# Designed miniproteins, single chains, continued (2), part 36

Each design is a single chain, and the fold is of that chain. pLDDT is the mean over its residues in the fold that is shown.

## One batch from the design tools (miniprotein)

Design m5298
Fold by ESMFold2-Fast:
Structure m5298 (fold): chain A 62 residues (1-62)
Amino acid sequence: SPADEAIARAVEAVRRQAEEGLDKAVTLDFSGLSPDERERVARAATQAAGKALDERIKKLKE
């Protein structure tokens, strides 16, 4: 439906913005980290960002 398409586009736009911001933040701290530690940091940051996005999306509904 048009609503489903609008929802998908909005979610994708928000997710992409968050992914870009998260990637930048994680990359800034990579200079001293091993590949294993980089993966760990990226996973933790992604998990936290996902939770924040979920809360933000819920607020958009009022």
Scores: mean pLDDT 72

Design m5299
Fold by ESMFold2-Fast:
Structure m5299 (fold): chain A 75 residues (1-75)
Amino acid sequence: TPPPLEKSIAESLESGELTPEQIKVAAEILEHQGEVLGIEELFEAARKLRELLEKGDTEAAGKLLRELIEKSNEK
């Protein structure tokens, strides 16, 4: 089961209330998990989320975050 924060962010995306700050926090969590677990995919995901936020593409960043949460549930 995804952490409550990640699930809440995904639900906010569906309601249209997702904020750039929530995505930024999620990216920091993914980077930390990637460092602790040694999973390169999490580092790459965190980097992509930050790049999308720098471009102001909050919708694309939220979609990527949601896809990552769904992928983690498959493993």
Scores: mean pLDDT 68

Design m5300
Fold by ESMFold2-Fast:
Formats: structure tokens, sequence, C-alpha cells
Structure m5300 (fold): chain A 80 residues (1-80)
């Protein structure tokens, strides 16, 4: 399911529908976070942040960046 959300994010990004792309990347990030796949969660949230920036949604871009940072911290804890 997370892979499918990530693919949908990529599809909408190709269509330059950055708002939809960002929402699907966020859904992918949430899925990977629940599965404790922190590396893929970081990737998905970083993609969401960039897509929100392209959509002009600075607030949601910052929220997605924070989610990526939090996932990165979890990744570091698991590897320590």
Amino acid sequence: MGEKYYELGEEYEKKKDYEKAARYYEKAGGYYLQKQDYEKAVEAYEKAAKAYEKAGDKEKAEEAKKKAEDARKLLELVKS
C-alpha cells in the first residue's frame, strides 16, 4: 500500500499536480512510519515537503519537513 501511495505521488508530480502529489507522498510516509520503515518514511516525507513547496503551501511543506526529521531521529535510534 505505501508503495502504491508513493507511485501515485510520482504520477501526480509528473502531471504537475503538486498538491495531490504531496498528499500521496504524505500518505506513503505515514504508511512507512507505521511499518517502522523509517528510511522510506524519510524519503516520502521529503518528497511531500518539496511537492508542497512547489504547490506554494509553505506551512504544509514545513510540517512535512518536521515529519521527515522525526522519522530520521527514529532511524538513528534504531541503528544505535
Scores: mean pLDDT 85

Design m5301
Fold by ESMFold2-Fast:
Order: C-alpha cells, then sequence, then structure tokens
Structure m5301 (fold): chain A 58 residues (1-58)
C-alpha cells in the first residue's frame, strides 16, 4: 500500500478532485502520466484525483 501525506489544503470545487486538508493521509491507487494520481483519503474514504506535487510519499 503506497501512502502519501497532503502538503497543503486542496479545496478545488470539482467532483473529480479529492478534497484534502494539510496532513491528511491518502492511499495512492494509480498514477497518471501528467502528474495526477488517483488517491483514496484515509480520513474521509473519498476517492479522487490529486496533483502529485500536493503529496509527499511516505
Amino acid sequence: MKIAVALRDVTVDSPAILKLKKGDKVEILKEYEDGLVLAKSLTTGEVGLVGSSDLEVL
């Protein structure tokens, strides 16, 4: 299981984007070629897209 932590709040108002708070942990499900990742929030259980630059892999 590949775990990352959110480096900042992600508050983009889009159904495709995973909303995160700084310090939230996510599981990386899939990485895309443009630097986006499909991730699951371990805090909320929601799945969505996040920029890889907004995450630090643990």
Scores: mean pLDDT 79

Design m5302
Fold by ESMFold2-Fast:
Structure m5302 (fold): chain A 97 residues (1-97)
Amino acid sequence: KKEEAIENLEKAIQYLGEAVRYLLEDGDVEKAIENLKKAIEYFKKARELSDNPELVKEAIEDAEKALKYAEQGDFDKAVEYTNRAIRKAKEALEELK
């Protein structure tokens, strides 16, 4: 359980990092949205495997807000909420390790 939750959180963090890169460096909003959706899927898997689902829930909420802002073309807020989701995910990862 713990090892699988950690692996899924690490993958979610990686996909959020790619989303930020696509938003800031490439301006490729479609690829950013794709990576945000993948991150949310990995967070949902991590939440189901986690003995502390509350921290993962906060990361999911911030990632979902990032996705909504990216879809609306609010580039700055999409980056802001993606970075918030990364911080929450790292907190969840620290609690699991």
Scores: mean pLDDT 84

Design m5303
Fold by ESMFold2-Fast:
Structure m5303 (fold): chain A 82 residues (1-82)
Amino acid sequence: MSKEELEREILGAMAILALSVLLSTEEDLSPETRELLEEAIRKLSEEDYEGALEAAEKALELAPESAKPVLENAIKLVREAL
């Protein structure tokens, strides 16, 4: 495994953790936002960082203000993994 591949896997894992915590702790997520976050986690697990970014950005548009800082941080991690 290259250093660059390892760094991408770590960033992806950190993004998965952040999104998973958000799904577990944020009660005010709409069903559509939850589905988009679950899609982003699934795409990250498949190493589809572009697909994960698209799903996470759509989730950010629908998310309550309380969820946005965590989502913005997860999106940053995914962008660094690209």
Scores: mean pLDDT 83

Design m5304
Fold by ESMFold2-Fast:
Structure m5304 (fold): chain A 70 residues (1-70)
Amino acid sequence: SMEEIQRLVDRALSVEKDVLKQTTLGVLYAGASALYMIIERRPENREKYEKDLEQIKKEIEELLKELEEK
């Protein structure tokens, strides 16, 4: 869900100090937000973008894991 992605991004931004990684998180969040907006307006596109949303979520989770290992 968009709320889950928002929560992951907020958690990552609370601990990430590197501006480039913060920018990457912002881009991933914007991408997810745009896809959810498209799905909300045309629900028939949900299946089309499910893999892209899952990939964005995985990329945010991988960045979080790297931060937790520091």
Scores: mean pLDDT 77

Design m5305
Fold by ESMFold2-Fast:
Structure m5305 (fold): chain A 76 residues (1-76)
Amino acid sequence: SEMERLVLRAAREINDLIDEAKKAGIPDDKVNELRREVFEKIRQAYAEATSPEELRARLDEILEEFKKKVEELIKQ
């Protein structure tokens, strides 16, 4: 389905950001905490969204928030 495709795309982007965080030296336990939190938000968005458009908007917000958290941890 379109909604499943949106979730898979978001998961891929999150995994890429997780790989970047690990390469930047963020500890595995911290990265795993962030991963669990963000995937829980994705599960909620998928369960609650009534349309692909609503899901896309919610996933975009979740991804931007996740990027911000990762960048705050990677501060050089």
Scores: mean pLDDT 85

Design m5306
Fold by ESMFold2-Fast:
Structure m5306 (fold): chain A 86 residues (1-86)
Amino acid sequence: ALEKAVEELEKLIKEAEEKGATLGLRAAEAALKAVKALLEGGSELEIEEYEGLALIHLGLAKRLGDEESVELARKALEILREALAA
């Protein structure tokens, strides 16, 4: 489950880079850091801080009307939340 989440987030990061969706990219990078922290036995606080960063970038994308970044950030958070629930 966690290794699949890493693969999915790395693909999403590449998609964000190709589209120039900077806020979506930052959200996906934060989500990937959270999943890697979970995989490596990092603290719950560290994981929550990275999830918080992804949420901040989603919020900024929504406020700026960056629909591509909104979609990418939502996908990144969904992957992260599924990984956390497993």
Scores: mean pLDDT 86

Design m5307
Fold by ESMFold2-Fast:
Structure m5307 (fold): chain A 65 residues (1-65)
Amino acid sequence: SLTEVAFEIEAVGIGIEYGMEVKVRKEGGKMVVTLEGDTPEARKAAEEIKKAGKELGLEVEVKLE
């Protein structure tokens, strides 16, 4: 959907801002985002990504590797 595409663009943009690669995939009714490493920057990026998803009405799960 256009909403899912908009979310993917925002999530990737947040990743670029924090200097990290972001992988986005759809699992059933939710968007799953994977960030490289469990760092303070990754945690901040994760919170921004969750907020972006919530504002778009999407269910979002963020994973830190």
Scores: mean pLDDT 82

Design m5308
Fold by ESMFold2-Fast:
Structure m5308 (fold): chain A 64 residues (1-64)
Amino acid sequence: SSKVQQKKEEILKLGAELKKLQEKIKKAEEEGDEKEKEKLEKERKKLQEQIQKLQDELNDLVYS
């Protein structure tokens, strides 16, 4: 795959990880583990930031 295709695949993969984190956050809440819930919510935010960075890099590749 081209670099563009590789970045698109990585973005999709991270998007799937976001969905998994949503499920884990719900389970932590059901277990009453507030500390684990906080950690997972921080992980979700980091994944969202990573996706945004990759989208910015993808836009740069399209422009270049």
Scores: mean pLDDT 83

Design m5309
Fold by ESMFold2-Fast:
Structure m5309 (fold): chain A 83 residues (1-83)
Amino acid sequence: MITTYNARSLSGDGQEGDKINANGADKYEFQDLETGELFSVTSEELKNIPGSEDGTALPGKGAEVEITFDGGTLIKFEILKGG
């Protein structure tokens, strides 16, 4: 099932490296702008997006993003507005 979120980045501001370490993985936290649902994406998932692995810009805190998943797999990430 394909799910697209319009979300705000909650990570990076005041944190060196713009990442959260959890369970040994770097993560970015987001909030869905429509539902208020909180979710996270790993740095590995962002780097492994098909066709954009090396070019994924990291979102700053407050940035608006569009994130698309197919089931549990991140397939698209786009920064719509900077933080």
Scores: mean pLDDT 65

Design m5310
Fold by ESMFold2-Fast:
Structure m5310 (fold): chain A 80 residues (1-80)
Amino acid sequence: SEIDELIEQVRKAVLRYLEQRYSPELVEEGKAALDEIYKRLKEEIEKNKPSLDEAMDLISQGLREFAERVAELEARRKAE
């Protein structure tokens, strides 16, 4: 679907950004967080069949959660 394609494009863009900016270890942890958020987002879409606007809101929420997770990972690495 259009929503599924949008989510895949966003996931790929986020993954590319992560790989370009961070160490391999943080990228691995970031990929795990991204996959968890992606799975949850996919489950919500399958259950609720949201409109495009609703799906965009869910994607935005997922991106915020991912950014918080990455910031936490960076903070833990610096606290070594």
Scores: mean pLDDT 80

Design m5311
Fold by ESMFold2-Fast:
Parts: C-alpha cells; structure tokens; sequence
Structure m5311 (fold): chain A 62 residues (1-62)
C-alpha cells in the first residue's frame, strides 16, 4: 500500500543517513538495490526514483 511504501522509504532513508559514514559507496548502492528488489510491490516508480536519487546524493557527500 502507499502508506506502507512511504513508511518503509522514510525508515530506509533515515537508516542510510545514520550509517553513511560507516558504509562504502558500493555498500550503499547494494543496500539500495536490495531494498528496491525486496519492496518493489509496495513502492511506486516515483518512490523508487526518489530512493535511488537519495542514495546517489549520499554517495556524493563521501
């Protein structure tokens, strides 16, 4: 559902922000891909693009 997808996306983004200093760019990319694959049925295409862009932005800060 949209509400479940929004909550999962928010929690995942918060997790990445909290742990960005402890992870390599490769690890952030892998976690993001795994999150999308695992939750594809709960996420819209717009939400998938949002999390991908968020991960790219975080990697750019390293």
Amino acid sequence: SMAEGEKLLKEFKEYLEKNVSKMSAEEIGKLTKDFIEKNSSLLSEEQINEVENFAVRLIATK
Scores: mean pLDDT 84

Design m5312
Fold by ESMFold2-Fast:
Structure m5312 (fold): chain A 67 residues (1-67)
Amino acid sequence: SAAVAAKVAELMAQADAISAEATAEARELGAQALARGPEYAAQAVALANAKTAEANALTAEGKAIAA
């Protein structure tokens, strides 16, 4: 249905936006790690993992609705 297709598209767009945001934030924290030490690198990894999990959950929800 059109409503199902629209909801799937919405969830996929949210997943893409979150992934892009995580990449940008990880790059900023990575640059900070070069000046300030390994704790900033750890923050970048933790943020990237959290955002990837969020994006994956939205993608899985979209697939479940489409099924």
Scores: mean pLDDT 77

Design m5313
Fold by ESMFold2-Fast:
Structure m5313 (fold): chain A 93 residues (1-93)
Amino acid sequence: MKIGRGTVVVGRDGKVESIEVSGEAKEVARNAAEGAALGATMALRDGKSLEEAAEVAAKSARQSAENAGGKVVRIEVEVGEDKLTVTVEVEVE
């Protein structure tokens, strides 16, 4: 199976600071990371906390990975003082 990794950093103001992707499944990892970014930014702009945005980001990442033909095998969320970091690992056959 091919593995991909995506990392998204979103600021408290709902702006995406960075998206980085790597691995053999980087296209699916990119879709998962972009899904996480969209979920997080929408939640933050709706006035939700960084912790609530993290939950929405994780759900959106899983859905985007599945839509791209892969699956999320690991999600790691780091909530900082002014930022949210979501790291997603995906598998593709």
Scores: mean pLDDT 86

Design m5314
Fold by ESMFold2-Fast:
Structure m5314 (fold): chain A 90 residues (1-90)
Amino acid sequence: SALLRQKAREAIQDKALLKEQENDFALLSNDELEEIITEVEQKYGVTFSPEEREKIVKLILNRQEAFQDLSPEARELLIKKAKQRLQELN
């Protein structure tokens, strides 16, 4: 399902952000990113092609760079939204 694949991509982004928060906003390693992607694939019953994985990783890295330049209020808002989305999937 295209909708399920989109929700999986959103869950990967949200899980990456929350993992960064747990690590005092340190940048995630490639191994940590691959672990998150694999966990979400298993939970949603989806698989991403190598090309899709590369695009997902690139989006996370771009978001990590942008996040470093955000105000504390903007960071808190994004974290709150990520937590809300992930709770709906629990």
Scores: mean pLDDT 81

Design m5315
Fold by ESMFold2-Fast:
Structure m5315 (fold): chain A 77 residues (1-77)
Amino acid sequence: MLEEAKEYAEKALEALDEGDVEKALEYLAKAAEAAKKAGDTEAVEYLSEAIRALRRGDVEKAKEYAEKAIELLEKAL
């Protein structure tokens, strides 16, 4: 559901602000699954890019992609 996807993406940003990369990856994955179930392909793409950036150690890019996903999910609500 879109609301769940947004909540998980917001929790991922909180985890990144705390420096908890493992927790952020877990929440981004949950956000992507919720967005897939909701049929929001564009949000799934941004969440996938956030996960990819974070796995490369690019925290700022991960935050940027996660924020874009949240904007899309909020617009769809």
Scores: mean pLDDT 83

Design m5316
Fold by ESMFold2-Fast:
Structure m5316 (fold): chain A 71 residues (1-71)
Amino acid sequence: SEYLDKGKEYLKKGNYIEAAKYFVKAGLSYLQKGDYEKAAESFRLAAEAYEKAGNHVEADLLRRTAERVAE
């Protein structure tokens, strides 16, 4: 949750790259805990942040990761 909070803070400031990095850290943390639902949501937030930054390749990879984690 610490990583999600920092990600949201950077997102509000328009620092999309830093927001994405924190959302990835949140997703990995949830994945290690076995919380696949929150992990998938965190990776989707990271994908949206990378999309906002114009990092379409990273956004697509994270969106696909979120879909696989949700299964």
Scores: mean pLDDT 88

Design m5317
Fold by ESMFold2-Fast:
Structure m5317 (fold): chain A 57 residues (1-57)
Amino acid sequence: TALSDAQLRAAAALFGARGAENVSAAEIAEATGLSRATASRLRRYAIRHGELSLADI
């Protein structure tokens, strides 16, 4: 499922501010409005790549 640009920016801002490893899937879901399953996948991606970049969209 395609993520909106606003959802990706919200997640990226949270990862940039705190580091992906310090942010829970629940916090990402709350900040972006995504399901916890989608938020968990996004968190896993950010941790593996160090950060979520616009180039990954």
Scores: mean pLDDT 70

Design m5318
Fold by ESMFold2-Fast:
Structure m5318 (fold): chain A 71 residues (1-71)
Amino acid sequence: MTLVFELPQPATDEEVDKLLVRLVLEAGLTPEEAKELYEIWKKTGGDVEVLNRAAAEKAAPGGVTVEVRAA
């Protein structure tokens, strides 16, 4: 199953938090994995492509294909 998430550009912390909550609820990520994704987003200055790769990598072991893209 493929899940597509759209993130506004520029994204606020609240919008990223909402995305991370959806990844936990819909893609089966743990809260710890969501926290790691938030740290990656902060460190990269809001790079959606880096966030997309990290989210896809964390979701893959659970059998879920995830795509995060700019809205």
Scores: mean pLDDT 81

Design m5319
Fold by ESMFold2-Fast:
Formats: sequence, C-alpha cells, structure tokens
Structure m5319 (fold): chain A 57 residues (1-57)
Amino acid sequence: SDEKLREELKGLSLDELQQRASDIHRENAGPHEDMPVDALKKLALIGEVIGEKLEAE
C-alpha cells in the first residue's frame, strides 16, 4: 500500500532516500519507452518525503 511505502521512506535519511531514487532511475534507464507505474509512484513518494524532511527543520 502507498501508506506503508510512505512510512518506510519517512524512516530513511535524506542520503538513503536519494540513493533509493538513484537505484530506481538506474534500474529503469534501459531501452524501454515507459517507466513502470510502480517506479513512478515510488519516485513521487521519495520526492514528497524529501520535501517534508527539508521543511520540518
């Protein structure tokens, strides 16, 4: 579920979140036309959590 993924991501550091985003981009940098919906969703959640962490302090 999206909520569970968001909770897991909120437990990670900024460095870990950036690493996960990089891993998703690397895994989806292959010769295909579209990034899978699950990958796009994870990237969106990672970006949201990074934004929240930066705004918190």
Scores: mean pLDDT 74

Design m5320
Fold by ESMFold2-Fast:
Structure m5320 (fold): chain A 68 residues (1-68)
Amino acid sequence: MEELEKRREELIKELEELLKSPLLSEKLKEQLEEQLEVLKDPDATEEDVLEAEILIGVAQLEIAVRRL
């Protein structure tokens, strides 16, 4: 439980930082905002954490490609 809470807090911070990027598409911004709200729910599951990690990876990749 403690380890899940720590991961959730770290992912919330990463999502908030990614949402500040002007290089994200509107679709990805909406998905990141939705997942951020899911993670802020105290009932968030391991599956929700995994989905957030995947979305963060996708967002980072889009930013990297658009930076080129």
Scores: mean pLDDT 80

Design m5321
Fold by ESMFold2-Fast:
Structure m5321 (fold): chain A 55 residues (1-55)
Amino acid sequence: MMVKSKGGSVTVAGVEVKVPEGGIYDEELLKRLIMKETGASEEEATEALEKLFER
């Protein structure tokens, strides 16, 4: 499923994740990348996606 970036930043497992506004990305790929880079759980990665790709 494709999601569009709204921009912003969130802290995930103690790591700041900042995303520029714009662009279309695969949701599953982004979730896996967040988990790999931050060490976050799937639940934490999903919450970060909802915050960065929703208002």
Scores: mean pLDDT 75

Design m5322
Fold by ESMFold2-Fast:
Structure m5322 (fold): chain A 77 residues (1-77)
Amino acid sequence: SALEEAARLAERAGEAARAGRYEEAIRLLERAAELLLENIEEALAAAESDLSAEELRERLRAHVEGLVAKLRELAAA
């Protein structure tokens, strides 16, 4: 499923970040986020949340943007 693919990409992103490969981590995280955003209804169902699809989409975008910004900061240090 798209959620399983996104989870694998997110896991790989975390591994890349732990290894100091921040650019790879950013690429993997952005790919995982793209899959989740394209499959937001499946993500909403899996989360068992009362959030709307649009609300979940905006929260996911904000969190991913924050993580990418932090990874870029670490890459620049």
Scores: mean pLDDT 82

Design m5323
Fold by ESMFold2-Fast:
Structure m5323 (fold): chain A 57 residues (1-57)
Amino acid sequence: SVEEGIELIRKGAELIKEGRIEEGDRLMARGYLLLSEAGHEEEAVKLARELSKEAMA
């Protein structure tokens, strides 16, 4: 679902921020796929970019 996809992307970004890059990347990819399948690909890309910027800051 859309909510599951968003949750996975957010959880993945949190793992990346904690230094667990590989695990975070896997969760973000899974969340992106779920959102893309639901027709929310643009929203998934924007969310991933915003959270990635925050994790690098």
Scores: mean pLDDT 76

Design m5324
Fold by ESMFold2-Fast:
Structure m5324 (fold): chain A 78 residues (1-78)
Amino acid sequence: SVEELLREAERAFQEAVEAFRARDREAFEAAVERARRALEEALAAARAAGDEELAAALERALELLRGLEEKALAALEA
């Protein structure tokens, strides 16, 4: 379900935050990838269901995740 996919994305996001704090780039990238896949699958399901509000929110979440990943990776390289 979309709800289970969103719960998976939340879990992966928490793992990404912990990995970032630990400066573990490999774990951070793996967690971000899990979050991205869950959000993309949720977006596909929302679109198939015609849930335009949820689809728009998930599109924004994916853009925010991408921006966060870019900034976090730059910080980890500093």
Scores: mean pLDDT 88

Design m5326
Fold by ESMFold2-Fast:
Structure m5326 (fold): chain A 67 residues (1-67)
Amino acid sequence: GADLIRRIALAELQSLGLTEEQAEEVLEMVEAGASDEEIIAYLRSLGFSEETARKAYRAAKGALAAL
């Protein structure tokens, strides 16, 4: 179900170095319709590289598409 997909997405985001709270925020931003630029800017403000931020965005988008 949706809970399992969300848990997998959170685990993937955390594997990239995000905290659980940061991973949940990224998923919430994607669900709210935030752009890749907005999410990348958010993650870069937290000290993540552009590469990691783009991976996080793709993971979150993939989860949303699977719901």
Scores: mean pLDDT 82

Design m5327
Fold by ESMFold2-Fast:
Structure m5327 (fold): chain A 97 residues (1-97)
Amino acid sequence: GGFGRRELDRGRYEEALKLFEEAIELDPNFAAAYNRKGEVLFKLGKLEEAKEYYEKAIELNPNFAEAYRNLGEVLEKLGKKEEAEKYFKKAKELDPN
């Protein structure tokens, strides 16, 4: 979209961040909420912050295939392609097919 559309999308993402922050406040061990907050941060271009939230989701749930896949995607965007491939392989091992 145009310039104004990006500003509207940003407002929606900031609201989503607040909702996931509230979910984390209610349950600090809710791995899915950390993963979802990471996804919103990724959409906002906050790649390092997204990475931290995906890492926290994995720390809370080491079998969270989606969080490993998301971590791989953010690492690829950060230019860490070899590290990204390791996490994509881990995601596939946890969720093969």
Scores: mean pLDDT 83

Design m5328
Fold by ESMFold2-Fast:
Structure m5328 (fold): chain A 83 residues (1-83)
Amino acid sequence: SRLEQATEQALRAVRKQAEVGVEKAARTAETAVRSIGYSLGLEAAQEVADRVAKAMEEEGNLETAQAVRDAGERVAAELEAEA
């Protein structure tokens, strides 16, 4: 599905940037989730953010997981304000 493809792409990008640092991973997550929100809608953006954050938690990267969740909440607020 488009949601699964978007999740895999976002996770790959965030995982790669997490090797550099939390700030870059967070920025990458926000960009990816925002793009998904504008193409697939608010619920899809929230689902992708949650899936990426859970994957980071499973990998033991709790700091990046929290940064991804925070990015998802910011994008959700932006999309709700534009609706």
Scores: mean pLDDT 84

Design m5329
Fold by ESMFold2-Fast:
Structure m5329 (fold): chain A 66 residues (1-66)
Amino acid sequence: MEAAEKAREYLAKAEEALRAGDLVSAMQYLAQAIKYYKQAPEEEQKALEPEIKRLWDALLSRSTRL
């Protein structure tokens, strides 16, 4: 399975955990997504970067004041 595919899988799991209010699981899944993102080809990294940033910003908004 390609690294980019694994990164997308973990991003989806992180988003689900965030929606459920499980910030710890969301952070763990996002960390796995970033790990696989770094292993993906540069073209796939460019596609994944906006999704990772969006999820990271959403996690921070739940952890800090808006």
Scores: mean pLDDT 78

Design m5330
Fold by ESMFold2-Fast:
Structure m5330 (fold): chain A 78 residues (1-78)
Amino acid sequence: SLLEELEKHREEALEAIEGAIKMAEEAAKKGLISEEDAKKIIEALEKAKEALEAGDYESALEHLKEASELIEEARDKA
């Protein structure tokens, strides 16, 4: 399952989340998405990172789903 993948690849998932946060910041800086949408995406990713660091893989997965939905919404409004 995706949850078990997160547990097995925790360090890689943390690095990916940090990279995604930086990409959202750069996208807002370049005007590809709104600053407001970027902040919402970053907040969801930070919550996912915090949950993953705490070993709460279910909460981490839920916040990653939230971030994915926010990214899709930002794309549709661009």
Scores: mean pLDDT 81

Design m5331
Fold by ESMFold2-Fast:
Structure m5331 (fold): chain A 77 residues (1-77)
Amino acid sequence: MKEEVEKLLKKAEEKLKAGDYEGAKKYLTEALVLAGVEPEDAELIARHIVGIAKERGPEAASAWARGLLQTLLDQRE
């Protein structure tokens, strides 16, 4: 589970750096769902992360996404 989430996050980070916001949103949503987020909430969170990338750059968005996913995975038994 954690390895699969990390793989999706890396793909999302590559898409954010490339300016492919739709691709980034797809991989972020998949990573969030695997981390236990409901699909509708995962889409909203993914949109927010893409918004951070547009305003603050891909590094800021990546850091925010990593922090959130780590917190979610640490809450799982």
Scores: mean pLDDT 82

Design m5332
Fold by ESMFold2-Fast:
Structure m5332 (fold): chain A 78 residues (1-78)
Amino acid sequence: SKTLELEARLALAQMQISIAKLLIERGKVSEELVELLKKTIEMLEEVYKNSEDPELKEQAKELIKEAKELLKEAEELL
């Protein structure tokens, strides 16, 4: 179903954000990490736009905010 696809994308984004946090904490920032975060944000924005589930929308919104903060941190470290 469309909902299961959006839930899977949300879960993937959560994993990508966790990896990004670890890499930033360890000082392992790269252009590839910046591109990953940009793609993660795009994917989360699609979840937010296409979900009819208020809980999924709220989770996507929170993760978008977190991913944008991580992107800013990663870009400042390059």
Scores: mean pLDDT 88

Design m5333
Fold by ESMFold2-Fast:
Structure m5333 (fold): chain A 73 residues (1-73)
Amino acid sequence: GAMDYEAGVKRAEELIKKNPNSAAAWLALGYNYYKLGEYDKAIEYFKRALEIDPSNKTAKKYLKEAEEKKQKA
């Protein structure tokens, strides 16, 4: 549920504090915001993950999905 994704946000933020260059941590932050319906934040954090790792297929997939969701809202 939403509480699980809010907990996921807190975990990802903790990982980013330890390593701000972790593409995986930024991807996790974006994913949890995406699941919460916070598409603007999700887009921002997926773009940050791709700045660190441009080849990340998961970040590219969810970035596209978040942008499509934002346009329909």
Scores: mean pLDDT 85

Design m5334
Fold by ESMFold2-Fast:
Structure m5334 (fold): chain A 105 residues (1-105)
Amino acid sequence: QPQSLTVQAGGSLTLTVDVNGAKAVAWYQQKPGKAPELVASTNPPFVHPKFQGRFTISREGDTATLQMNSLKPEDTATYLVAAGDNPLDPSKNTLLKSFQVTVSE
C-alpha cells in the first residue's frame, strides 16, 4: 500500500527510500488521470526545471531522499521512486515505493 502524507501549504516533506545498492534512482510525480513525470534522478544528476529551487534529491549510500520545500496545493500528487542499474534509461528502473502526498491550504 502507498504511504499517505498530508502537509500544509508552505510546509516541507522529506521522502526517503532504501535503494539496496542500485546505481540509478529516479523520482516521479503522478497527478490524478496523468502519466508520471520525471522530477529528478541521481545518475546522471538531473532535476526537471519546473521543480528546481523547491525540490532537491540526495543519496547517502543506500538511502535516497527527495526533499520538498515550500509546498503548494498544486504539488498534491502520487510520488514514485524507482531504482535500477541502467542510468542511460531510468524509465526502465524498478518501482520501489509510492507516496500519496496531499498539500492542504
Scores: mean pLDDT 80

